# Designed miniproteins, single chains, continued (4): the designs that were tried, part 39

Each design is a single chain, and the fold is of that chain. pLDDT is the mean over its residues in the fold that is shown.

## One batch from the design tools (miniprotein)

Design m13419
Fold by ESMFold2-Fast:
Structure m13419 (fold): chain A 75 residues (1-75)
Amino acid sequence: KISTRGVAAVHPHPDPAVQAQREANAAAANEKLAKIHELLEKLKAGKMTRDQAIDGLQELGFSRGEAEALIDQHL
């Protein structure tokens, strides 16, 4: 069924690769938070509409309902 050789070929040195992936995920999460803050600041300053802020949050991976809840929480 599942080949041990196939698993080894995909992940020959899993520890260094896993650590690098964790660091990349942390960096991506930090960039995502920075973009969220930018969208909320622009919304608060009246530089964008609520719909534009929701669209921006959806581009970051939020659903429309999650985006609306996030805006309501911070406004």
Scores: mean pLDDT 72

Design m13420
Fold by ESMFold2-Fast:
Structure m13420 (fold): chain A 85 residues (1-85)
Amino acid sequence: INVLTTIVDNSIDQLKLASEKNDLEAIKQATKDALVKLSELGLISLDDIDSFTASVLSFLETNENPNDLGDFLIDQLLKLKDKLL
């Protein structure tokens, strides 16, 4: 089992649950926890984190819906997983 895949899949499950509850802080926390864990294990670089953060900030300029943010973050985590595999 790939550790990267396990971390991303667990984060996606947490994001789906938080989105269903409209819990913006839980959405942010699940994403932060995934990125921190991936970084601590050396699976992503600071450039990967910066790129992810830039994409999120760009999304937030045009969208205020917590559910849409959750879906966007899931998509970004899947793209990160695909890039690193």
Scores: mean pLDDT 76

Design m13421
Fold by ESMFold2-Fast:
Parts: C-alpha cells; sequence; structure tokens
Structure m13421 (fold): chain A 65 residues (1-65)
C-alpha cells in the first residue's frame, strides 16, 4: 500500500542518519518495488519521496564519509 511504501522510506531515512546505509538502501528498494503495484498517482508520490530521500542520503555520505 501507499502507507507501507512511505513508512519504509521514513525508516530508511532514520537508518541513513544512523550511518546504516546498506539497510537504508534495502528499505528504499522495497518501497520502490511496492510503488510499482500502486496506481499512477500514488506511484508518483512514492517516486518523488524516494528522490528526495536519496538526495538527503547522498549529502549525509559526503558530510560523514
Amino acid sequence: TLEEALELIEKAKELAEQGKYEEAHKLLQRADELSKKLDEKNRKIVEEKLEEVTRFGVRLVIERG
């Protein structure tokens, strides 16, 4: 569901903030897989959120890596 995908993205963001990038990446992949089963509107919402969190995670790696 949309709610499940968004929850996975939120947990991935929290894991990335803790430096657990591999676990965060796996949750983002699961959210992306769920988005492909959603309608066009909800899929777009998940894809936009994934892009936002991915940019946030890249910034964290640069600052902390």
Scores: mean pLDDT 73

Design m13422
Fold by ESMFold2-Fast:
Structure m13422 (fold): chain A 82 residues (1-82)
Amino acid sequence: AEPLTEQGIQLALMRMQVGVLKVAASNSEDPEKKELLEEAARRLEELIREFEEAVKAGDEKRAEELYREALELWRRTLEQLE
């Protein structure tokens, strides 16, 4: 089993957020909201890839920066839906 590290927990949370965005996009009847959610999901998936690479390289600083960017993207997406 993969060890429950801080980075492992952060990765799991980001993957869960992508799933939530994709489900929300699928259930959205508003084309503008659907596009916003789909774009956010795509960008978050890109950040997840970079985060996984940083973790594999042992670059803790880069991983932390990427996780913060993912959190900001999540917050901005939720704010734009209001």
Scores: mean pLDDT 83

Design m13423
Fold by ESMFold2-Fast:
Structure m13423 (fold): chain A 57 residues (1-57)
Amino acid sequence: SMAEWEKIKEEIKAAKSVEELQEQMDKALEVASTFSNEEALKLLGEVAEIVKEVLNK
């Protein structure tokens, strides 16, 4: 669901370790697979940008 996706994005933003980030990334891939291919690519793109920000700080 979109609510589950928004929660995953919040958890990724809040990740304080590589382990926490990996757990949320695994969930993100699983949830994204339940959407259409076009929507899944868009959502995964959003997560990739958040991950870049988390890894830089």
Scores: mean pLDDT 78

Design m13424
Fold by ESMFold2-Fast:
Structure m13424 (fold): chain A 56 residues (1-56)
Amino acid sequence: PLPKIPLTEEGKELVKKGKELLKNATNAEQVAKGIGLVLRGIGLGIELYLERKKAA
């Protein structure tokens, strides 16, 4: 399991929207968009985590 990465509220919303899009996806274009949203949301959380890890 991944360590607790503090997701921003925007990151959580992007992951949620990406998951809903993937659940309702009927073509490859929508799948790609859904995956992109999830990865973007996670990326924002990783950036926040790394910034905090820099101590300040």
Scores: mean pLDDT 73

Design m13425
Fold by ESMFold2-Fast:
Structure m13425 (fold): chain A 92 residues (1-92)
Amino acid sequence: ATPLQQRAIEIQTEVGVLEIEVAVFETTKTDVDEEELERLRELLREAERLADKAIEAANAGKDEEAEKLNEEAERLLREAKRLLRELKAKAK
């Protein structure tokens, strides 16, 4: 795999790990902010979609497009991580 493909796969893997962490958090906490939880899920879904597009772009030899898609996916992933951390801090 190319470095761009590897980067996109790494993003997909990290999204999967966070999805599991969100599911565990939702199951164990009773005072979660439902709106913030929904925003977190939206961020993770969009990051996964962009990573999928990055793999497609890289496979087509569109390296500059793949790089931009990976950068955007990573940006959303960082936002998701921050939001999850904040949700955990607010929850009992």
Scores: mean pLDDT 84

Design m13426
Fold by ESMFold2-Fast:
Structure m13426 (fold): chain A 107 residues (1-107)
Amino acid sequence: SAAELLSEAVTAALRGDFDRGIELAQKAAKELGLSDEGIETLVRFVRLIGEARRAGHGEAVSAGVQTALRMIEAVEKAPTNDEAAKRVLELAREGVERMEQLLQAAA
């Protein structure tokens, strides 16, 4: 399921396996039927979680993980795949913006 792929992507990113995290994020995005821009956004989201973990930035890691948990919940509870896809993309955009702000402030 897209929820399982998202969970595995985040876990891989947290372990420092960026290649595996990106691959799984792409698979999750395709299963959700995201556009090319949506796929890029979800990949960027997962990559930023890995970058935050590598940087030791606990607040950015927490923000990313909390957003990922909300995405997984949206996939599991949404009445339709289209609603799940829209919610995941909204959350990915918000998560990217928040993590980038936190990581830039720390640099």
Scores: mean pLDDT 88

Design m13427
Fold by ESMFold2-Fast:
Structure m13427 (fold): chain A 100 residues (1-100)
Amino acid sequence: MEELRKKAIEHAKLMEKSKDGGERLAHAVRIAQTLAEVLEEGGLEEAMSIADEIAKKSSPEVRRDIAAAVRFLATAYRLEGNDELAEGLEKVADRIREKA
């Protein structure tokens, strides 16, 4: 869990420094995938804790971009029939966007 938290925070920091759209997108996708893994292994409370840390350490623009990537991944899981993971990711995306 701690290594997943560190990975998510690291990618968020790299997004702040990146001027390339493709590089920013790659980091946002890595964060979304990491949060999905946290949900599967540690549950919603752990994922929300990491979302709060990302939100506090990220600019509004980076938070918006991460939330968008997480929502996109939630949609993909819903299309695959994994409604529980999709709902969890939607809650995580909302938390990142809410000025936590």
Scores: mean pLDDT 85

Design m13428
Fold by ESMFold2-Fast:
Structure m13428 (fold): chain A 84 residues (1-84)
Amino acid sequence: MSERERLLTSLLALANELHELYLETGDPEFRALARRAVELAVRLERGEISPEEARRGLDELLAQVARLDPETAARLRAVHEELL
């Protein structure tokens, strides 16, 4: 897979996991972060942002997740590193 395809996969996987956390916890912060992950994936797919910009966005999202749930952030970061 290209780096762009791996980043798309990572962003969509992150969005799905964050949406599931929102459904489980009711915390609107997880919903906001899930929407941001989808937005980055859409912009990357459309070529509106570079893979490098998408990677920075993904790292920023993981940092924000770490403020809410450090254990989930660590797990998602490990998955991200495997894909990229």
Scores: mean pLDDT 81

Design m13429
Fold by ESMFold2-Fast:
Structure m13429 (fold): chain A 74 residues (1-74)
Amino acid sequence: MTYTSNGTVKIEESGTYKFSVKKGTVSYAVVNKETNESYTLKEGESVELELKKGDEIEFNKLTDDTEFVIEKVK
């Protein structure tokens, strides 16, 4: 899915998710019962995370002109 705004997404299915920034800079925070993990990605950067059903991802765009993708890859 492609995003251009701040938001929160709840993970519906356990698996590997790829976070990619196409334009701008985005901060991602993974909220779960045990830890809070955060990542800041710039244009052209990506990260793959193993996520579980029920995990929440909070994302904030740090630049006005921002486009990013979150997709399940496995």
Scores: mean pLDDT 77

Design m13430
Fold by ESMFold2-Fast:
Structure m13430 (fold): chain A 83 residues (1-83)
Amino acid sequence: SEARGAALYTAAKLIIIAASLGGISVDEAAEIVVELLEELSKVVSPEEAYEAGEELVKLLEKAGASEESIERVREKAEEIKER
C-alpha cells in the first residue's frame, strides 16, 4: 500500500537523521534500515524498494556509515531487486 510504503521509507530516513545527530549509532541505524527495507519490499515493487535502498545508502554515507554497514544495506537492496 502507498501509505505503508511512504511510512516505512520516512521511518528509515528519520532513523538515519537521528544517527547523524548522535541519537543512535550509525551501525544500529543501518541494521534497522535493512529490516525496514525488508518490510518495504512486502508493500512496494522490488524496483521501488531497490530505488529506496539506493537513496538510503546515500543518506547513510552522508551520516558517516562504515563501508561494512553500507555494504549490508546494498546487499539487501540487491537481493530484493532480484525477487
Scores: mean pLDDT 83

Design m13431
Fold by ESMFold2-Fast:
Structure m13431 (fold): chain A 68 residues (1-68)
Amino acid sequence: SSKEALEEIKEELSKDPRIKVEMVGEDTLVITTTLSVEEIIGLTLRLIGDYPNLEVSVSGNTITVKGK
């Protein structure tokens, strides 16, 4: 389910001190970073590739991941 995928993403990304992950509601992760633009693009593309059943969007230094 999307819930298990979101929990997996949160656990993995929380290991990087430049990344803060917050669960908003039951189906949404808000990822706030101090990464460069190039690093944010790379992370976003990896998330899209690894989790095709999740909706991934970017606004500035924030990546939002939610169930479709």
Scores: mean pLDDT 84

Design m13432
Fold by ESMFold2-Fast:
Structure m13432 (fold): chain A 87 residues (1-87)
Amino acid sequence: GPHAEEALRAARRALEAAKKGDIAGAIGALLRAIGALLDAERDPSTSPLELEAARLAVEAARAALRGRFEEAERLLREAERLLEEAA
């Protein structure tokens, strides 16, 4: 669904920004990922797998901001897997 996909896109942007040392950009991307998760939680058409993918995307963005890039990449791969299962 659109909200989980948006959360994943935002989390990927947070990781890219954090790796470049763009902390302001990474924070902005994390806030967008959080917004997408809240939209997913409020949308009754969101599947449990899509909701979990959005949660993992937010965790990935938080890990990226903490400099935990390997953890962020692992969480993003798991979120992508859940979205593929939901499709």
Scores: mean pLDDT 89

Design m13433
Fold by ESMFold2-Fast:
Structure m13433 (fold): chain A 113 residues (1-113)
Amino acid sequence: SLEEEIKREAERLIKTFPALTEEDLEKIIELAKEILEKLKEKKVGEVLRHGSLVELAVLIATLAILLYKGKLKLEDAELYIEEFVVPWFSPEYREEVKKLLLELLKEAYEKLK
């Protein structure tokens, strides 16, 4: 199921970031569900060449939780998206996608305050 895909991806990312614990899992899943709906509404999947919308939504939710916990700086999260996430997309859409992903990250982070 979609919920099981989101949970598996969140569990995977928690293991890759030492600052995250199982206590963060439910918050990541909840944020990822909201981000996934926004990504679908904006038809981000139509320009995605690598990965999945689930992987993208969970990653943005994870970065937002790291920002909220003070374990990542906003500038470093933006650099991570630019360097490692924007290349998932078709070259002609990368500038627009970068702006959209940074906005979604900032919105998710603000919601946690």
Scores: mean pLDDT 86

Design m13434
Fold by ESMFold2-Fast:
Structure m13434 (fold): chain A 60 residues (1-60)
Amino acid sequence: MSEEEKLAKAREILDRAGQEGRLFSDAVKEVAKELGISEEEARKLVDEATRQINAERLAA
């Protein structure tokens, strides 16, 4: 799976977690399970996804 695909999956899970009112930590755990990676790596992906979303909002 490409880095772009991993990031897209992390963004999707983060968006769903927000829509469902779930905690940020729950999104990290779900990304780790879905991608078969460590929670540490999943947290880095979720942090990057959050940074991109914030940058997009700031640029709007």
Scores: mean pLDDT 77

Design m13435
Fold by ESMFold2-Fast:
Structure m13435 (fold): chain A 88 residues (1-88)
Amino acid sequence: MYELLSPEQRARAAEILREAARRLEELGDHELAETLRRLAERVASHEVGAGVLLLALAVLRTSALNAGHHEAAAVLDEALARIAAIAA
């Protein structure tokens, strides 16, 4: 079941995603940073289920690992863990 995030949870999730995007940009992973910035905007503006958001981040993390971007994958793992904590 997909539980919808509250407006406060969405605001916190969007902040986590924007911070992760900044870290990815510093690592030179501009494409993933842009993807997270767009995801943060959507999360802040629209209702989203916790499960859907966590799945999206897990997919991005797996993509980063498959591309050999281990540092980017670690940033995504941290964001996923933080968002999972606020969604619980």
Scores: mean pLDDT 83

Design m13436
Fold by ESMFold2-Fast:
Structure m13436 (fold): chain A 69 residues (1-69)
Amino acid sequence: SVPLGYATETLGLSKEQLEELVEFAKKLEEEIRSEEERKEAEEEFLRKLAELKGLSEEEVEALKAKALA
């Protein structure tokens, strides 16, 4: 229920990483055509977040669980 963009405001990212993540989230949101594509977009967003923060696979799964709660 929370838009992807809101999640970026609370993250411990550098300004450059935050801007990259926000632009990535905007592109994903623009490409969403269905509920299935929205779920795929959320998964891609979490993947990008993990890449920028250097998170492990376990930390990515924890973020998915939190985002779906």
Scores: mean pLDDT 66

Design m13437
Fold by ESMFold2-Fast:
Structure m13437 (fold): chain A 63 residues (1-63)
Amino acid sequence: MSREELVALAAELAREKLEANDNVLSEEQIQEIVERLKEVDPSISDEEAREIIDEGGVRSLTE
């Protein structure tokens, strides 16, 4: 899967989570997306998966 396809997938997964949770992603939801991206492309690291999510325009819920 290309980086563009991974970004698109991350954005779609984030959309599902955002719709369910008042348009905010928790750290747990981000970790679920990371796990899903690594399931689709095992060659990416957790750090790369988080960069892909960030590139897709999503943010974690922080303090």
Scores: mean pLDDT 70

Design m13438
Fold by ESMFold2-Fast:
Structure m13438 (fold): chain A 64 residues (1-64)
Amino acid sequence: MDKEATRAYAEALLASDDPELRELGKRALEALENNDFQELLDVAVEVLALAVKRVVEEKEKKKE
């Protein structure tokens, strides 16, 4: 597992203005420090689910 790439990804989430993304970034960093591979996968799935939700919401706003 490339820990440096995963850390950069988690730091990018922490730098977000979205509090939900910041919480996910914090969880990813803690999982990295604890070598918790399963938690890292769970965080990645949550980020993808949130991204899909945000894209759907943005498209709905543009339908006006």
Scores: mean pLDDT 75

Design m13439
Fold by ESMFold2-Fast:
Structure m13439 (fold): chain A 79 residues (1-79)
Amino acid sequence: AEEYAEKAREALEAGDYEKAIEYADKALELDPENAEALAIKAVALGKLTGKYEEAKKQLEELAERFPESEAVKRALEEM
């Protein structure tokens, strides 16, 4: 799970949103509650589709589910 979440983060930072989603989905297959993978997927989908308000709402819901997740908090700062 961690290896795929790390690859998803690297793809997101490189601007490869499709690969970021692919790796995030792989991480979520192994751990459906991986907050980092969920946050990366939300950001990547928002940037790929231009639906930033929907992505922000999804990240706000993730912040309520995972209040200690730095990855979710960082993702919200990007939206």
Scores: mean pLDDT 81

Design m13440
Fold by ESMFold2-Fast:
Structure m13440 (fold): chain A 108 residues (1-108)
Amino acid sequence: SLLALLLGLLGLALGLAGFALGAAAASGAGAAAAGAVAAAGGGFAALGGDLAVTPLAALAAIAGGLAALAGGLAAARGASDAAGAAAGAAGAIAGIGAVATGILALLR
């Protein structure tokens, strides 16, 4: 459980950084898409609490966080690619959701 918490914390930190960069780049065009992704993320967090408790879920959250960071960085570089910015934001939300659910399940 401690390993899962540490890995989850890394995924959350990376997801937050990627989300911040992606959200800044996508703030105009991606609002509706971001809202939909956030709603989906919340659903996954509520539904998959027991799944997210596994170390594999924590590793997946890190992968999601890294993907979000890469997308956010690409958007921040001024590549006028709405798809990249949206993917970064979506990945960050998914990563955060998985990590938060895993941590909460472990603390239970």
Scores: mean pLDDT 51

Design m13441
Fold by ESMFold2-Fast:
Structure m13441 (fold): chain A 56 residues (1-56)
Amino acid sequence: MEAEELLKKTKEALRKGDYKSAAEYIKKLSQLAQKDPSAEKYLQEALDLLQESVST
């Protein structure tokens, strides 16, 4: 599943502190979610992970 692979890549990028790549994968997930509602849950999970990583 394409959305699942993008979520996996987002998790790996965030683990490495690569916020540029993480943002790019989240952008692709957002585009997928506009075409396929089932991808929305993966987008939300990726956004939650990003927020946890950058929260001040």
Scores: mean pLDDT 79

Design m13442
Fold by ESMFold2-Fast:
Structure m13442 (fold): chain A 100 residues (1-100)
Amino acid sequence: AERERLVRELEILIEELEELAKESTDPELKAALLEAIEALEKAREALEAGDLEGALEALEKALEALRKALKLEKDKERLLELIALLLELIGLIIELERLI
């Protein structure tokens, strides 16, 4: 089902962001990554509950936190990884908007 696929994609994004947060030594960058993870976890819970509007709101908060992380990341490899995750998140937002 469409919603089950979106939940799985969110779980993958959460795992990838958790690895980046674990490797981060910058407290501000780590805080921004953890903020994004918290928002994605809320989006997952909303999707599992069938609250598509709540999920969209949570994804938009995650996007804001990831944009903050991008400005703080100084490592080229991690920056490229964050850009890829940001694009995946934008894709999920677009897919979810089509379901509402």
Scores: mean pLDDT 86

Design m13443
Fold by ESMFold2-Fast:
Structure m13443 (fold): chain A 73 residues (1-73)
Amino acid sequence: NAIDKLVESLPGTPEQKEELKKLLEEIVANTDVPLSQVLAAARARPKTPEGLVRLGIPEEMAEKFVELLKSLE
């Protein structure tokens, strides 16, 4: 899966990666944002949720997305 491939390419613990996978799947399932745009946003490693909200991701999910990406080392 494209989500699995992206997340496994990122640094972080298995637990952090599992949380990120679940969030990306939730975004795709609960919004009309294309998977390709969600994956591109993850690769860009945004520091603020504003850009993600403009893509159509709910603010709560966008904030969690940014926080999870920041937690990766």
Scores: mean pLDDT 78

Design m13444
Fold by ESMFold2-Fast:
Structure m13444 (fold): chain A 93 residues (1-93)
Amino acid sequence: NALDIALEMLEELGKTDLAERYRAESQQLDAEIERVNKELEEAKKKGDKERYQLAVNRLIALQLQRVGILVDAVFELEKAGVPREEILKKLKA
């Protein structure tokens, strides 16, 4: 939801290509997260603690990449002159 709001704000400023790029990157990360979750469940079922830990570490890294996309979108909004307080109010939901 927060990312979708930030992308809508970018689109309102005419930065449609940038918003589409961030949306595509987010969708790719969602697909990767889903794959890693399947690996995590398989490792859990087999009692493979080492593979489970590797899958958890990968999942954390992918979630941090998702946060990075939101941070990049917010940075572009601030660069375009949108006040930080306005951005945060809209993202607060």
Scores: mean pLDDT 87

Design m13445
Fold by ESMFold2-Fast:
Structure m13445 (fold): chain A 59 residues (1-59)
Amino acid sequence: ELFSLSPEERRLLLEVARYIAENGGLSKITDEIIDEIAEKLGVSKETVKRYVERLKALR
């Protein structure tokens, strides 16, 4: 699972997880928070959504 991620993908996943934790955790994530994370990381909203769903599936 996590071993299939490149170092760059793993780093992005950790950055997304950090912002999620700062915003009250996975259960508190809204579309607005996803947009904010996408803007801060310079990635698409779809990319952030994919990582959020992946984090939910892994836990």
Scores: mean pLDDT 75

Design m13446
Fold by ESMFold2-Fast:
Structure m13446 (fold): chain A 78 residues (1-78)
Amino acid sequence: SDKEIFEKTVKEVQKLLQKVKEYVEKKDYEKAIELLKEIIKLLEEALKKLKDKEYIEKLKKLKEDAEKAIEELKKKLE
């Protein structure tokens, strides 16, 4: 079901976001960016399968947040 896809995806994304925070705290911005790119790929795959508008909008917001985080972390590398 859409709910199962959504819940599984959110749980996996939350675990990866915790690892992103750990790399940011260590100032390992390259690894943090790599994980954020993996998060975006997971969100894109889930978005292809989902039909429920509310779940789609929530995952799109997570994707936008991850894309913005990559932009901010890239500034720290330069």
Scores: mean pLDDT 88

Design m13447
Fold by ESMFold2-Fast:
Structure m13447 (fold): chain A 77 residues (1-77)
Amino acid sequence: SLGERIVEEAKKNPELAGLIREAAYIADKLGLTDEQIEEVINEVKKNYEKLLTLSVDERRQYIEDIARRIKAEREAA
């Protein structure tokens, strides 16, 4: 499950686990499916180093932009 993946990531990298939790929360709040949430998490992992250089507000906006894009792309198919 998504929750189990977040717990596993927390053991390996607490900073990344925090970003995964934030990404999952934002995507869920925007009404993304579990599959779409996993796509958002994967893109957050790919951009992990960049996300750590952003402010809290910039990071939230960046993750929200990823979530909105993935939702739009998947719902248009």
Scores: mean pLDDT 80

Design m13448
Fold by ESMFold2-Fast:
Structure m13448 (fold): chain A 58 residues (1-58)
Amino acid sequence: SKEEAIETLRRVLELAERSPTVRRVVEADSPLVAEALRYLKEGNEEKAAELYLEERKS
């Protein structure tokens, strides 16, 4: 669901901000998730959830 996607993205964002290694892996292996994290930081939760769910379908 959207709520679960946002909860997961917030946890990933926190980990990526604390670890350069996590940030690099997300950017390389999951570019839609990396883009979703950018939207989440901007306060656009709708777009962030949309991109995360799109990545999971791939």
Scores: mean pLDDT 79

Design m13449
Fold by ESMFold2-Fast:
Structure m13449 (fold): chain A 98 residues (1-98)
Amino acid sequence: KRKLQIELQAAILSAIGGEFMARQGLGEEALETLRATLEHVRELLKVAPEEAKPHLEEAARHLEEAARLVEAGDFEGAAEHAREAVRHLKKALEAVEK
């Protein structure tokens, strides 16, 4: 598989981990994981094909909001936004595979 597909799969797994940590109330771990995932998604945006960019932009927006909600103590809201980020990352992967 292409490097971009592997990187997108890694970002999906990291976002799933962030959702899980937020649901468990692991604030420090959730925040670290969500911020690292956001940084990776921002790097992927620089090299992504046009078809994947809108999905990566939405994923980045949801990861940023998830991190903000963890800082505010809203772990349920953070988990919901992390889940939406996973959904958008999966759409980005589909766009790259075509």
Scores: mean pLDDT 88

Design m13451
Fold by ESMFold2-Fast:
Structure m13451 (fold): chain A 72 residues (1-72)
Amino acid sequence: MEAKKKLAEILGIDPESLSDTETSTLAAQLYREPLARRNREVKREKGDSEATYPAPATPLGMIEAWLEEKKK
């Protein structure tokens, strides 16, 4: 519910038009670039080529992480 509402607000559409599958897919797509960027930053900061930033386990967490990137 919460993830659908936030995603619909971001996209400017009706939350009832989004299925659970569509919400999860779109949240993952939004978070793909922020995650890649954070992984690069962690590797650079740690000096460890294997270091990764832990991805949020939920669509809501992915949407919130993407919104934090947008605040920059």
Scores: mean pLDDT 70

Design m13452
Fold by ESMFold2-Fast:
Structure m13452 (fold): chain A 60 residues (1-60)
Amino acid sequence: MSKEELVEKIEELLKELEKNPKDIDLIHETVLLLIELMLDDSLKELAEKLKERLRAIVEK
């Protein structure tokens, strides 16, 4: 998967999580993709921002 495809997939999953923030399967899938992004040092800052968005969606 390209970096662009990975980011696009994470954005898609975050959008679905906004509809159902308690969906454990969606949370798990999003976290796994974020870990893949975090393995690239050049994308670490972007991954941290996406991780914070995930946290904000899940926490009320």
Scores: mean pLDDT 79

Design m13453
Fold by ESMFold2-Fast:
Structure m13453 (fold): chain A 74 residues (1-74)
Amino acid sequence: QQARDDREAALLAEATRAFVDMLRAGKPPEEIQRLKEEYRKRMLEEGFSEDEAERILATAQKLAENALADVAER
């Protein structure tokens, strides 16, 4: 469980960083969706369920959007 939780945390951090970079660079939605699909596929191949992968990716995207909003508002 703990090793799996550590992997989930690492993937979340990696995906969040990647989404922040994409959003900051002004990448089109199509490129962001492609990156999201690549992470989803990787997570499934590593033994995460589809629901787990979608939750992790949704969380990563939300964290990335919030990080950019914080810079704009503060």
Scores: mean pLDDT 78

Design m13454
Fold by ESMFold2-Fast:
Structure m13454 (fold): chain A 55 residues (1-55)
Amino acid sequence: MLTEEQREEVREAIKKYGLSEEVLEEMAKKLGASRSSVLETAMEIISEENLEKVA
């Protein structure tokens, strides 16, 4: 899965743009990870950190 630094990037993207296919693909490209890894990490961040209505 993603590193702590990569998780921060995903968290910021979700906070700004929400969870969407576009965001997942952009983050996957930016982080050099698969879309599935970004999605899994995003879902965990949303669940663990109780983000506002982002997902």
Scores: mean pLDDT 73

Design m13455
Fold by ESMFold2-Fast:
Structure m13455 (fold): chain A 60 residues (1-60)
Amino acid sequence: KEKLIEEGVKIALEAYKKNNGNLKEAMKEAEEELRKKGVPQEVIEEALRRAVEIIEKEKK
């Protein structure tokens, strides 16, 4: 379970970089990619939440 969350965070951060800092588009792309891989919705939500926390912390 934790490994899937970590992978989800990595995918979300890569999507954020690919979308030039557009958080909304990055989260949408990451969610679609994780759903395609069959990751449970609860794990996707936790991974995206952690990714947002990391991004917001880096902005400061």
Scores: mean pLDDT 78

